# Designed miniproteins, single chains, continued (3): the designs that were tried, part 21

Each design is a single chain, and the fold is of that chain. pLDDT is the mean over its residues in the fold that is shown.

## One batch from the design tools (miniprotein)

Design m8703
Fold by ESMFold2-Fast:
Structure m8703 (fold): chain A 94 residues (1-94)
Amino acid sequence: MKSLLDLYLEAANFFSEKLLEIVREWDKLTDEEKRQKLYEIFKEVAEFLLKHVSKEMAKRIVLHLARQARADLERRGLPTFPLEELEKMVEEAV
């Protein structure tokens, strides 16, 4: 039986690992590739969460992870636009 905290930690760990892969290749990726890779990560996280929690809760967790990622990119001096576009896509799709 998985708690909400366990689900969040699994989603956060998966997201952090995949975001780190994108950050390593950041200068080699086009803006379109950055958007596509970030969208794919959030889609996988949302699909995982929807197996265990309501649509509303999954949306809240995904948006929280997006905001944390945006704060990390800001601290690194990297553009936040791919995450801002992703937040809009999540709000429209979920």
Scores: mean pLDDT 72

Design m8704
Fold by ESMFold2-Fast:
Structure m8704 (fold): chain A 91 residues (1-91)
Amino acid sequence: EKLKELAEKYKKEYEADPSNPVNVARLGVAYAIEGKFDEALKYVEKALELDPKNPAVISAAREAAFIAYQQGKLDVADKILKLVEEKRKAA
C-alpha cells in the first residue's frame, strides 16, 4: 500500500538527517502509519520540543494525530493535538 511506502520513505529521511526536526516529526508519522503509537507520540513530542513553531513539524504532528484518529486511537490523537498547543505556547 502507498502508506507503507510513505512510512519507509520517512524512515530513510530520518536515517539521512536525524537532527532535522521535520524528519523527526515525519518519523512519528511513519510509526503512526505502522500502528506503533507509543513511538509515534515519542517522536512527535521530540520534534515539537526541537522546533515547536515550524509549520512542517506542526503539519506532521497533525497528520500523526489524524492517522491515530482513523485507527480508533482517540486518546493518542488528543494527546498529540494537546502537545502541539502546549509546546507552541511554551516557546
Scores: mean pLDDT 86

Design m8705
Fold by ESMFold2-Fast:
Structure m8705 (fold): chain A 113 residues (1-113)
Amino acid sequence: MEERRRELERLEAEALERLATLTFTPEQQAIIAQLEEGAKKLLELEEDELEKLEIRAALAYVKLLIAEGELTEEEIQQALAVFGVGETVAKATGKRVKGEEFLEQHKKAKEKK
């Protein structure tokens, strides 16, 4: 467990250090801002500390890939869906955990009568 946490912390730190040396286009800055807002909302909804660290590390790494031009437009849209509005909406509307709450949601899914 500790090794995984340390690896994620290292990945985040390395990505952030690289990001500090890079310049972004205005278009890249806009995408990064959307990813950061989405990640912030995901972190507010997440209770597991290791999952929070994975979200933070993934965000930093995705920003680095955007800065280096390694992501396609489709991959950027997938990242926005995961870290942005799509994932935030899914978690906000669901607020599901395993067990009874998932079953309760199944019973009350959508606009149930």
Scores: mean pLDDT 62

Design m8706
Fold by ESMFold2-Fast:
Structure m8706 (fold): chain A 89 residues (1-89)
Amino acid sequence: MAEELKRRLLEALAALLEDPTEENRERLLEALREGVEYAAKKNGASQEEVDRALAQLPGLVDELVAWIRADPERAREELAQVREALAEL
């Protein structure tokens, strides 16, 4: 289960980085929501903490999309390191 979620996050991030479309934005947002819920269940987080984290995700993804559009080469370089780290997990 964790391996499938990791793969989906990696694929969604890669897709957004190559083409920052609304579809790829929503794909990453959905994968991140699942990641937050998975981590919360594993760590025993409260529903209030989960709700707070989920409420912040759209803003964070929007900032990422804006960054990719403004400086796609730098975003690609820095996110490649994140993708490699995620793949090692």
Scores: mean pLDDT 78

Design m8707
Fold by ESMFold2-Fast:
Structure m8707 (fold): chain A 96 residues (1-96)
Amino acid sequence: DLAEEIADRMLEFVPELAREDRAVLVEEARRWLEEGFIPRNLGTDDAYFEYDGERYTVRELLFLKSLGGRSIREGIKIMKDNSVIVSEKKGDRSEG
């Protein structure tokens, strides 16, 4: 039931998912819930998922799934590791 509501909302935020069978989207939403992602504000344009105190949009979770291959959790780790690397500019310092 909640997974079905999430699947319907996924289509509103990521219209390109309309090419997928609704049952596939429901199974994906159910997997997200089972992994501990909690939907918030599903009735608004600011709908997101909460996991371990962090906020993720539907597009972000789909990206993280692709990045992590088998697990959104692995994708989150890769994204955070890459963000730290990208924001590092320490090679140009002459002091310390």
Scores: mean pLDDT 69

Design m8708
Fold by ESMFold2-Fast:
Structure m8708 (fold): chain A 98 residues (1-98)
Amino acid sequence: MTETVSKTFDLEPGGSGSFTFTATEAGQYTVSVTNLGDNPAKIKVTVTDSDGNTTSKTFSLEPNGSGSFSLNLKAGTYTVTVENLGDNPVKIEVTVTK
C-alpha cells in the first residue's frame, strides 16, 4: 500500500509553510506539488532530515500545473518546507508518497 501525506498551503508572495512526515520504511519517496490557484506559481520545496541535511527543488507551475521529484529516504522524521518565491498569492498542495 502507498502511504500518502498531503498538505495544502495558502501562501502570500515570500510566504512559507511546513509540515512533518515520518518515513516508516527506507525507499524511494515522491514529492508532488500541484498549483490549485488561478495564478502562475514559483515554489521551492525543501525536504530536511533530522540531521539538517536538505534536498530542494524549485518549480514553475501554471494554474492547475503540477511537478514532482523523487528522493531515497531512510526511515525517520522529515520536515517539508514550501516557499512561495513568486509575486502572486498561491494555493499549493504538496504530497509525499512512497
Scores: mean pLDDT 84

Design m8709
Fold by ESMFold2-Fast:
Structure m8709 (fold): chain A 78 residues (1-78)
Amino acid sequence: SSQAQQLQQQLADRLVQVSEEGGRLLEVVPPEDAYRQAQQQSQQVIDDARQQLLSLGLSDEQAQQVIDRGIQLARDRL
């Protein structure tokens, strides 16, 4: 439980970082390139979190619930 909660918070923190880095990248690259990079990094962060949650013995459904909550926490902070 505490490990899944930590991964949820780490997912939220990493997604916020990706969004903030994407915003800074807009100062030096075209918007479409910044957006594509942010999308790729966000997907990798989500995939990494899913693999870690599954390795803890969570079901696919339980892992998805933790991921959805982490994404929502990130959205609430942006």
Scores: mean pLDDT 86

Design m8710
Fold by ESMFold2-Fast:
Structure m8710 (fold): chain A 97 residues (1-97)
Amino acid sequence: MREELEKQKEKALELAKKRLDELTDEEVEELRRDAERLRELAKLENKEIQELGKKEDPNTEEMSDEEIEEYRLKLEYLAEVYEEIVKLYEEKKKKEE
């Protein structure tokens, strides 16, 4: 799982670097807000994460503690990707000034 998430993170960052010139200030602010939201979701108690899973797929069986931890890790990795994209955009903007 972690190796797959790391590879997905690297690919997402490479794509973001190529398209960094296409991003608007509004889109970067949305990424910042989404990262904050993902961080807050990752802090939720196991019961709350279970309820979110059931809302997305009503046929989802009750998640084990290990499955909840995997879901939490996915949220944290996605937040890290968004945070890094925001950082890269800010650094590029400073170099152009």
Scores: mean pLDDT 75

Design m8711
Fold by ESMFold2-Fast:
Structure m8711 (fold): chain A 86 residues (1-86)
Amino acid sequence: MKEARELYKKGVSLMVAGKYEEALEEFEKALEILEKLDQSDPEVLEEIGTVYYNMGLVYEKLGELEKAKEYFEKSKEYFKKAEELS
């Protein structure tokens, strides 16, 4: 969890700096770690949802609105799963 959170934090910093492609790389690394964790844990699902949400924001900034929509929907699905398990 801590390692995934540090990667996510780095991705957010890169996104704020306008380094969108590098931000996506760090978010993808965070997802790879989170997806290997116990997905019956609502905290894990919330972290996955948060990463997908920020990936959606990056795609929106890149003008890739259809991809942004896909990632925002994935984010909503994970937050819903987290709520249903808690």
Scores: mean pLDDT 85

Design m8712
Fold by ESMFold2-Fast:
Structure m8712 (fold): chain A 89 residues (1-89)
Amino acid sequence: MIQRDIDDIVNILKKAGVKEGDEVVLALPESDTRKQLVLEAVKRVGAKIVKEVTVPGSPSPSDIVVEKVGDKFVVTSKDNLDLGKELLK
């Protein structure tokens, strides 16, 4: 299951256009267990986490989403997507 979850996130990253050497900002609640899955998925794509932002709130069961903001990619939950974008403005 863990391997499948990582592979799913890798596919989300690649579909969003994340490539080797790209800069990624991780914006998930501190207690979100998916943080470790995202870190491993980013590493497998060859991108790097340049910033980790703790967003307030409880872990959401909502999907992991990836958005390009300027020269960086933001990885967050669907419910927190707007917050993740604002943090890079």
Scores: mean pLDDT 72

Design m8713
Fold by ESMFold2-Fast:
Structure m8713 (fold): chain A 80 residues (1-80)
Amino acid sequence: MKNTIVDVDVRYAADGKTAAVGALIKEEENGEVKYHYYTALMENGEVTVPADAKPAEVNVKKYPDIGKKLAEAFRKAYEA
């Protein structure tokens, strides 16, 4: 299996201290290509991934939608 980081985005909240971090990972195995999206919360320079976090498989056609997915993940983490 080969994993490649395709995209990383950081979205800061209005306080400038909290951010949602997202990574789109390309996974290649036996000629098959899959895209998985991972989200983490960053606060005061500390990156936290929830223990129950699952990667979301991203359709290649939704690649331009990464910013929207990050914003949704940020809202979920920030409001919790």
Scores: mean pLDDT 57

Design m8714
Fold by ESMFold2-Fast:
Structure m8714 (fold): chain A 59 residues (1-59)
Amino acid sequence: MIKLLSARRDEETGGLVLEVEVNGQRYTVYLKQDDPTAATATLGNQTYQFDFASGELTA
């Protein structure tokens, strides 16, 4: 199960920074602003897609 804890913009890169929790473990994910609709994040051995319209992570 994936839970979004927080989202913020990084002033240095202009990208989006997410804090997520996967099975009780916290990770920081950096997303580039050049993808306005979705981004892909790899956490361990699993690839997740983040949808900017819904604000959700899916496996």
Scores: mean pLDDT 64

Design m8715
Fold by ESMFold2-Fast:
Structure m8715 (fold): chain A 68 residues (1-68)
Amino acid sequence: MLSEEEIKELYEEAEKLGLDRELVDKAIEAYNAGDGVEAALYIEKLAEQAGVAPSSEEQRKRFEELWK
């Protein structure tokens, strides 16, 4: 489970990045309830909104490395 400090930091980052508060609440609730699958889904959605999700460029670079 996320610590109180981690939850506070998550809310502060979400507010700074303009993320959907509903998704932040859902992610924290699912994580604290032990629903890892739902928590991961909401966290991925938040990462996508923040623009930090893996880009197609990063995925292509990984494939290029595999060919070496």
Scores: mean pLDDT 64

Design m8716
Fold by ESMFold2-Fast:
Structure m8716 (fold): chain A 60 residues (1-60)
Amino acid sequence: MKTVKLSRRLPADATPEEVERALQELIEEVKKKYPDAKIISSGVLRVGDELVVFVEAEVP
């Protein structure tokens, strides 16, 4: 099994709707690229003047 991580950077002033949309897009990207992947974590981190939206998945 391997762990894969995908992330997207957004401006710190991104709206909650934009953050949620980015998160859903990352989940869809993981499922499209790795059909058997299991999402193990997801979230949003503030790093300086940016928000980092991330998804971590386990691939068999």
Scores: mean pLDDT 82

Design m8717
Fold by ESMFold2-Fast:
Structure m8717 (fold): chain A 90 residues (1-90)
Amino acid sequence: SLAEIRAKVAEVVERAKALVPEKAAELDALQAEFEERLAAGDWAGALAVVERLSALVAALSLTAPPEKHEAFHEIMRLLVEVRAALEERL
């Protein structure tokens, strides 16, 4: 459902901000843009924002210390689920 997609993106942003507080503003901006695209019915635009969020999380994971790897793995799993759900709406 749309509510489930929105909840998962919110959880991704919340978890990522906990791991990398210095990126909180950038993560919040991506979530805000995602919500704007959804409100506009722009599914392709919403997917593009999720791709940018996924790229940011992947880059942060590559430079993260090993003790954070499991937390980043969980975030990336949520992002895969969000991407799949949005692609079904294209």
Scores: mean pLDDT 87

Design m8718
Fold by ESMFold2-Fast:
Structure m8718 (fold): chain A 92 residues (1-92)
Amino acid sequence: SELEKLIEELEEIMKEIAELQVKNDPSEVPRLVGLVIRAIGIIIELELKGAPKEAIDLLQEALKTAMNATDYEEAVKKIEELVKKAKEIIEK
């Protein structure tokens, strides 16, 4: 339940990263950097709380998808697929 809440927070942050990355507005760079730092922090917290490596690898791939987003809808779909797989691993 606590791990699931952290993953849900991470998913929302990654969607926001993807939106800002696609907008490519220089004035939003400090916000984008702050969101990336927060996402990395949540992934580290999940690992420290015992999330399996396979789930962590999927969440890291989702963050890379967000940080390299060129199409918001495509990035969100990929993030949601990776997050769903990570949740399924953690809930077993």
Scores: mean pLDDT 89

Design m8719
Fold by ESMFold2-Fast:
Formats: C-alpha cells, sequence, structure tokens
Structure m8719 (fold): chain A 70 residues (1-70)
C-alpha cells in the first residue's frame, strides 16, 4: 500500500541519514559519503521491483537532499 511504501521510505531514509552523519563525523568527505549512498541505493534498486523499488528511490532522494541542506 502507499502507506506501507511511505513507512518503508521513512525507515530507510532515517537509517541512511544516520549512517551518513556518522561517516561525516568520522571525517569522511561529503562527496565520498554521497557516492557511497548512491552506490548502495543503486545496488538495492537493481534487485528490487514495485513498492520496494519506489521506497528505495524515495529514501535515496530524501537522504541526498538532507545532506545537501546540511
Amino acid sequence: SAAERAARADALAAEWLAEAQRRLAAGEPLETVRERLARRAGELLAAATGDEAEAIGEAAIRTLAALEAA
């Protein structure tokens, strides 16, 4: 359902943002953190279809936007 897809996207975005923030705090360059996230999302998207693929895409967009805004 749309609600389940949204909840999955929220959960993934929260996890990915937390990991990205930890890596930035450890001194990784922002560009490297973004590239790592994009690669992970791409790998997951290659194996996913339907609602899961949409949730992964939404989470990746939101996480990258949050990192740009920070």
Scores: mean pLDDT 85

Design m8720
Fold by ESMFold2-Fast:
Structure m8720 (fold): chain A 69 residues (1-69)
Amino acid sequence: LSDEQLEEIRRLLIEELGLSEEQAESLVAAIRENPSEEDVRLLIRLAGKDMGRPEAAERVLERVKELAK
């Protein structure tokens, strides 16, 4: 993932999941270290569960999949 794609993912995490800027930055850092499709999916789903927004996490994953192609 490029820096521009990671910045877009950070915005989606804030806007769709309601993460704070600090939480989104931490999750993007974790994605940068674990960039596989399986790890990205797991990290975003865990964030959605923690925020009580599993449906929003699914929407974020659909958008991330498009960015990663």
Scores: mean pLDDT 80

Design m8721
Fold by ESMFold2-Fast:
Structure m8721 (fold): chain A 66 residues (1-66)
Amino acid sequence: GSGRFEGRPGSPEFRAEAVDPESGTRISVRVTRDGAEVRVELPEGVEPSPSDRDAIEGAREVVARA
């Protein structure tokens, strides 16, 4: 669905979502002024892909530098 970005000076909101078509792993990351929230949904016995982990790492880096 279409999301609207609500930017606040000095505290921007960041949202990223990644889905691995091979494993079906879904990772959503939301970064707010109060911190970063990471949600991971995957089937039993399935691990997130490297690209999913990279997206999470990128979000953490943005928060750490803000």
Scores: mean pLDDT 57

Design m8722
Fold by ESMFold2-Fast:
Structure m8722 (fold): chain A 92 residues (1-92)
Amino acid sequence: SSDFEQDLARLEAELAKAKELFDKNKANLTPEQLAEVQAAIARMEATVEEYRRKLAAGELTPMDATIAMFVVLAEASEVYVVLKIERRKKEA
């Protein structure tokens, strides 16, 4: 149970970081990049909310935790790549 709470804290931290980076950079994104980042953040939010729901209900399995971590980290990586590409264009 404590491991699940630690995993939740990590999921929430990754989501918060993605949202902060998006907020700081959203004005510099193309409409296509904006849509991609918004979709990735929405998938992260849905995954974190489902994790919280299952944890509160006592239904969370180690497989659920593994899948949630994989999804959130993959989506966060996509956000970081899009935002780093735009930053390079602005600094070049």
Scores: mean pLDDT 83

Design m8723
Fold by ESMFold2-Fast:
Structure m8723 (fold): chain A 64 residues (1-64)
Amino acid sequence: ENADPEAGIRRALIEIALAIIEHLDGVKLTEEQRNEIIDSLLKEYPEIPADLIGIVERKVKEVL
């Protein structure tokens, strides 16, 4: 577990974006799919991009 609060905030924002996409698109991701998207985005984007929702939506389509 990384005790870095910046990483924690970025993870929480990605999780919120995933929940929004799941609700709006009517899809349900498994916990494993969610974790894979979160880990991928944390590695690819050290800072939260301006189009976080659009990027998360594309990642959801990649794993479905």
Scores: mean pLDDT 77

Design m8724
Fold by ESMFold2-Fast:
Structure m8724 (fold): chain A 76 residues (1-76)
Amino acid sequence: KVKEEYEKAKAEYDKLADENNQRIGDLFKAYHDAEKADPEKGAVLKAQADATYQQANSENKTAFDKYAELKREYEG
């Protein structure tokens, strides 16, 4: 059923986006806190945050594209 696949893909995308947003937020918070006390440590955390952001964007795009395609099929 196209509707069930669409709803499942939407839920998977929403969950993945929330998880990635939380992960990225935690890394940027750690970077921001470290930057004030230790700029060298802050630079390492920024690089980790940037790498995680790129990975998250790739994952989110794949999940979003699947959801968008199923939505298009459902809406007709």
Scores: mean pLDDT 81

Design m8725
Fold by ESMFold2-Fast:
Structure m8725 (fold): chain A 92 residues (1-92)
Amino acid sequence: MEIDPNNPLDYVRKAIELLKQGKYKEAVRYAAEAVRLDPTLPMAWSLLAEALKKLGHEELADRARRASFITDPEKLEKEVEEILAEVDKLLA
């Protein structure tokens, strides 16, 4: 199923499908890309947190969940970079 690389909602939809299929590592990849494209979208953070929790990364999942409450754009940008760097290590 084709996704639009510029639409964060297409990555969100794909992450939901992958979570339902038990494909948690792939769900992390799509949810992380949704966060990268639009970190102000709470659903992207919630999906990333759920997928990370399913993989046993509880602490990183809690960080992702808390990031959805950040209202300061500079703090949000820093937290996105730090969380996505940790996600990249998990997906390597």
Scores: mean pLDDT 84

Design m8726
Fold by ESMFold2-Fast:
Structure m8726 (fold): chain A 94 residues (1-94)
Amino acid sequence: SVLSDREIRTYTALILQEAVEHNLSDEEIRAAVETFFATNPEVDPQRFAAAAREVATDWAPELAAEIEAIYERHRDDPVEMVVEITRLLQRHAA
Protein backbone atom coordinates (compact mmCIF):
# COMPACT_ATOMS: atom_id res chain seq x y z
CA SER A 1 0.00 0.00 0.00
CA VAL A 2 1.11 3.57 -0.71
CA LEU A 3 1.88 5.43 2.52
CA SER A 4 0.30 8.82 3.21
CA ASP A 5 2.39 11.78 4.44
CA ARG A 6 0.86 11.24 7.90
CA GLU A 7 1.93 7.55 7.92
CA ILE A 8 5.47 8.47 6.74
CA ARG A 9 5.65 11.08 9.52
CA THR A 10 4.47 8.49 12.09
CA TYR A 11 7.10 5.90 11.05
CA THR A 12 9.82 8.60 10.93
CA ALA A 13 8.86 9.75 14.45
CA LEU A 14 8.99 6.15 15.75
CA ILE A 15 12.47 5.60 14.26
CA LEU A 16 13.79 8.90 15.71
CA GLN A 17 12.20 8.21 19.12
CA GLU A 18 13.76 4.71 19.28
CA ALA A 19 17.17 6.05 18.17
CA VAL A 20 17.21 8.86 20.77
CA GLU A 21 15.62 7.02 23.74
CA HIS A 22 17.56 3.74 23.35
CA ASN A 23 20.91 5.31 22.30
CA LEU A 24 21.10 3.34 19.06
CA SER A 25 24.49 3.12 17.33
CA ASP A 26 25.02 4.71 13.89
CA GLU A 27 24.85 1.20 12.37
CA GLU A 28 21.54 0.41 14.16
CA ILE A 29 20.04 3.74 13.02
CA ARG A 30 21.15 3.09 9.41
CA ALA A 31 19.66 -0.43 9.58
CA ALA A 32 16.31 0.93 10.88
CA VAL A 33 16.02 3.51 8.06
CA GLU A 34 17.17 0.96 5.43
CA THR A 35 14.55 -1.53 6.74
CA PHE A 36 11.87 1.18 6.35
CA PHE A 37 12.80 1.69 2.68
CA ALA A 38 13.10 -2.08 2.04
CA THR A 39 9.55 -2.48 3.47
CA ASN A 40 8.21 0.68 1.73
CA PRO A 41 10.08 0.91 -1.63
CA GLU A 42 7.40 3.26 -3.03
CA VAL A 43 8.37 6.03 -0.57
CA ASP A 44 10.49 8.80 -2.10
CA PRO A 45 13.61 9.35 0.09
CA GLN A 46 12.92 13.11 -0.15
CA ARG A 47 9.46 12.64 1.46
CA PHE A 48 11.06 10.72 4.35
CA ALA A 49 13.79 13.40 4.75
CA ALA A 50 11.13 16.16 4.82
CA ALA A 51 9.16 14.19 7.46
CA ALA A 52 12.32 13.73 9.59
CA ARG A 53 13.00 17.50 9.39
CA GLU A 54 9.38 18.29 10.41
CA VAL A 55 9.34 15.78 13.31
CA ALA A 56 12.72 16.92 14.69
CA THR A 57 11.74 20.62 14.39
CA ASP A 58 8.42 19.93 16.16
CA TRP A 59 10.27 18.17 19.03
CA ALA A 60 13.10 20.76 19.26
CA PRO A 61 12.03 24.09 17.64
CA GLU A 62 15.05 25.81 19.28
CA LEU A 63 17.28 23.63 17.01
CA ALA A 64 15.40 24.56 13.79
CA ALA A 65 18.46 26.17 12.13
CA GLU A 66 20.74 23.19 12.90
CA ILE A 67 18.05 20.72 11.74
CA GLU A 68 17.62 22.67 8.47
CA ALA A 69 21.42 22.62 7.90
CA ILE A 70 21.45 18.81 8.37
CA TYR A 71 18.49 18.48 5.96
CA GLU A 72 20.27 20.58 3.29
CA ARG A 73 23.50 18.52 3.62
CA HIS A 74 21.74 15.12 3.55
CA ARG A 75 18.52 15.71 1.58
CA ASP A 76 19.49 12.88 -0.84
CA ASP A 77 20.72 10.59 1.98
CA PRO A 78 17.93 10.13 4.57
CA VAL A 79 19.93 7.35 6.31
CA GLU A 80 22.79 9.74 7.23
CA MET A 81 20.29 12.54 7.89
CA VAL A 82 18.57 10.47 10.63
CA VAL A 83 21.97 9.56 12.16
CA GLU A 84 23.05 13.24 12.34
CA ILE A 85 19.64 14.47 13.61
CA THR A 86 19.68 11.77 16.33
CA ARG A 87 23.14 12.88 17.52
CA LEU A 88 22.02 16.55 17.50
CA LEU A 89 18.90 15.74 19.58
CA GLN A 90 20.93 13.61 22.04
CA ARG A 91 23.52 16.41 22.58
CA HIS A 92 20.77 18.94 23.43
CA ALA A 93 18.64 16.64 25.63
CA ALA A 94 19.96 17.86 28.98
Scores: mean pLDDT 86

Design m8727
Fold by ESMFold2-Fast:
Structure m8727 (fold): chain A 90 residues (1-90)
Amino acid sequence: MDAEREAQRERLLAALLPRLAELLGLPPSASAAEIYEELARRYEAADPEERKELLLKLAEIYIEAAREAGMEELAAFIEKQKEEIEKLYS
């Protein structure tokens, strides 16, 4: 059902976007486009260690947002990916 899928997406974005804005030092009024543009800029400018730290912080934010949205399976999936990132850069 499209309405349920859209409602889940709305809940996820409502939880995710403010957390990403705070991580990036952007105002709470920042658009999704501005948030992703700043994220891409920081990732491109980062060295490999800084990229690892950024990816781990992003994974943590996505996990919290997914849990707040009631998307436990997505949260578990991202937690698994976080573990793999930590192993890859050990």
Scores: mean pLDDT 79

Design m8728
Fold by ESMFold2-Fast:
Structure m8728 (fold): chain A 87 residues (1-87)
Amino acid sequence: KEAEIQQLREQIKQLLEQLKQKSTGELLVQAIQAAIEIIRIEDPEFYKRLEEARERSLSDRDAAMEEIDLYFELVKRALEIIDEIEK
């Protein structure tokens, strides 16, 4: 039914909007990774300190990263389901 697919599309659209608003985690992770790469190349001593600080916070960081990963996986699976249904 197209109506059922339309409802799923709206749900996916809302999920994407939430990811845009809550994508701060992913954007923060990407920014941190990019900064780490630059620091690692140009200032290895500072990079080491940054990495040690990050590891001390791994429990909190891992929880945030896992939650973000689940959001992306949810959206990906939803889009795949829509594609399969439309096909």
Scores: mean pLDDT 53

Design m8729
Fold by ESMFold2-Fast:
Structure m8729 (fold): chain A 79 residues (1-79)
Amino acid sequence: DRRVRAEIVRLLAELLGIEVSDEELERFENTPLGDVARSLGMRPPELVGKIQSQIFDVLKKSISDLTVEDIEELRKKLL
């Protein structure tokens, strides 16, 4: 869970060109992706919606069921 969440936050940060500290990763562990994007200074809700849609429609999994390998697959498709 913690590692998967950290990889999701890193994916969002890379898409935005933002650096994230280890303390910020811990704070975002149980935070909805929309709130994470807002904390990173992101305003386009479209990107968050696209990530959530890709998780559900492509992987057919909820965020809690994601593995690190699933996040790597999403990175390859989104980056």
Scores: mean pLDDT 62

Design m8730
Fold by ESMFold2-Fast:
Structure m8730 (fold): chain A 92 residues (1-92)
Amino acid sequence: MDSVVNQINNIVANTQAAKAGINSWAQKNNDPAAGAAQQAQLDAQMVSQLAQIAVDSGDVQMVIDIAAQQGASQSFIDSVQQQIADMQAQQA
């Protein structure tokens, strides 16, 4: 349980740092479309990683709560929940 929390916090922190770098680059180069595309790719990777942790640990609520505490949007949380449901359905 504590190792799951640490994994989620590390994934979120690393993704936030990468997104901050992309935002700085996009602002400097006046390329918001490229910045948005790169951020979407990082978000998709994070959704996949968090969904995998939730399925493997069985602690879906913990994963969602940590994401929400880190300031995740409702659409991001919905994406994680959908990915978890899809993965669980495929394993059934």
Scores: mean pLDDT 77

Design m8731
Fold by ESMFold2-Fast:
Structure m8731 (fold): chain A 75 residues (1-75)
Amino acid sequence: MESILDELVKQGVISEEEKEKILKGDPEVINQFLKTASPEVRKKFLEALRERMQSGKSPEQRAAIDREVQALLAG
């Protein structure tokens, strides 16, 4: 996740301040980012978030997280 955001800052797609807010979990900044990000960037970000949230979870909890992330990717 952090490396993806670092590359976006390097490319001038987002600011360093926006990166820090996304990493802190600011829902307004995250929603703005997802709305303006390319489909490829959105997919990579959500996949990284899914992996982080699934770490140390039961198979049932991991399946629930996967369904939620797939719903976000689809709509």
Scores: mean pLDDT 70

Design m8732
Fold by ESMFold2-Fast:
Structure m8732 (fold): chain A 61 residues (1-61)
Amino acid sequence: MELLEKIAEEVAQRTGIPREAVIVREEDGKLVATFSKELLALPQEVQDRAAEVAAELIRKA
């Protein structure tokens, strides 16, 4: 329902990481995506993909 939850869910779906590892917040009316330390334990390819997907979804929102 929330845009934040939709973005987090889509990133998790596309990358296979837990939804809880993707944190999407509002700062000064802007959407910002951050990742938990658990993502740092994953291969760099997964980290790069998660960042790309999050950036794309935020720009479309």
Scores: mean pLDDT 75

Design m8733
Fold by ESMFold2-Fast:
Structure m8733 (fold): chain A 86 residues (1-86)
Amino acid sequence: MSIKQLLAKLKAQIEASTSKEEVLRILDQATLAASMYAISQNEYSKLQEIQDIAIMGAERMRSMTPRESAAIAVQTVDQIEKILQS
């Protein structure tokens, strides 16, 4: 499975999630998958950007409802994917 296909699958799982805990777990999986991909491409400079975006996304979710958290998590995965493509 390509990284793009994996991230798309994880975004779909986030949108189907009914709890903030599920959203956070799937976001962590997406962040790990993106980080492992960057390492496999020797793109170590992207690791810090991926981590920073993931941390900012998780912080934004702290005071949000599960539905709002899912939307923020999807946006966070989209930003991570954009880093991997650039």
Scores: mean pLDDT 86

Design m8734
Fold by ESMFold2-Fast:
Structure m8734 (fold): chain A 62 residues (1-62)
Amino acid sequence: TALEKAIENARKAAEAAAQQGEVGDILSTAYDPETGKKATALYRVNADGTIELVEAKEEDAE
């Protein structure tokens, strides 16, 4: 689903950022053209290299 894709994309980006010593919020979006759904996921990269899922949403795309 779009939600699963957004979460997976944000998680991978956050893991890469943590590996490079970056900190901050990583936002990813995914769109499923077959269902017309859009999803957004936000991961936070902490200074100690941990990542956490802050928010995930699925909504109709316009």
Scores: mean pLDDT 78

Design m8735
Fold by ESMFold2-Fast:
Structure m8735 (fold): chain A 78 residues (1-78)
Amino acid sequence: KEVEKLKAEAEEILKEAEQKRKKIGDEAIEQTKKLKEKDPEKASELSAQVMDEAQAKVAEIDEEALKKVKELEKKAKE
């Protein structure tokens, strides 16, 4: 019974991570669009920085989510 709840929490963590990844990606795209509108000459370099930062955040979210899921799975098996 508690094991099922821990599995549900793990699934919710993975779902939250997926939604956070989408949000970061969407925000990065929106930010690069605004950069092009405000300063087209600098937009290329600044857009690359925004995208690199977004990719780093996505990787961190995935790593944290997997760590939490593994901890919940360990509790479920105990």
Scores: mean pLDDT 80

Design m8736
Fold by ESMFold2-Fast:
Formats: C-alpha cells, structure tokens, sequence
Structure m8736 (fold): chain A 98 residues (1-98)
C-alpha cells in the first residue's frame, strides 16, 4: 500500500499530500468548534468542508487507481453516515453545556 503511493509520480504525490493536509485542517476545525459549543450553522459549515475535502481525497485515490469505483462509493456512503452522526453528537454536547 505505502509502496504504491511511493511509486506515483511526484506531481500526483504532491496533489495527494495537499488534499490530505486540507482534510486534516477541516477535521481539526470541526473538533475545535464542537468543543466550543458552536452554533448548528457553524458546525454544519465545518462538517460540510470536511466532507468536501474527504471526497476530493477519495476521488484522487480513485483517479490514481488506488481505489476501485465501488470502494470509492462505499467510502463516500460511510462519510455521509459519519457526518450525520458527528453533527448530531456535537449538537447534543453543545446543548449539554447550557
């Protein structure tokens, strides 16, 4: 798996790492907003940014042949389900702080 990534052209490795950095930053932003008891709108916008970043990573991995079309769609479905749960859990936590 790691050897497959290392075998990619440098340009494609740079694209992947840039998207992974964006995904990490979006995830960190959502967690920090949840800890602060941010508004539903702020949490929704942050989780939407995380989902968009994650989809870009999945689509690039599919383009590079590291994921099949089926695997990419399965990951996107899991991401959507995880998003709904994460938002619900964050909102419940924020309400508990009141």
Amino acid sequence: IQELIDSLPEEQQQRLFALLEELQKAGEEFVELAKKGASEKELQEAIDRYQAAAIRVIDLLRELGLLSDEEAEELKAKLEAGKEKALKDALAYAESLK
Scores: mean pLDDT 80

Design m8737
Fold by ESMFold2-Fast:
Structure m8737 (fold): chain A 67 residues (1-67)
Amino acid sequence: PYWEYYVDNNGNRLPDSDTVVGYVSGKVIERELARPSENSPYVFSPEDAAKILNSGETKLISPKDQK
C-alpha cells in the first residue's frame, strides 16, 4: 500500500500502521490515508514529513474525517 511516513519533531519515526499519527509541538495530528496510484506524489520522505510537521502549517485528516 502507498502510505505516508511521518516523524515527530525530534525526528523519531512514528509507528507503522494503517493510521498515521503525527506530532507537532506535542499536539496529536492525524493524516488522511488515501490509496494513491503507484506514481503518487503523496508519498513523502521522512525528511520532508519532518519539515512539514515542524512548520506547524500541516493540516492532517484522519480517514474518518475525510468528509
Scores: mean pLDDT 41

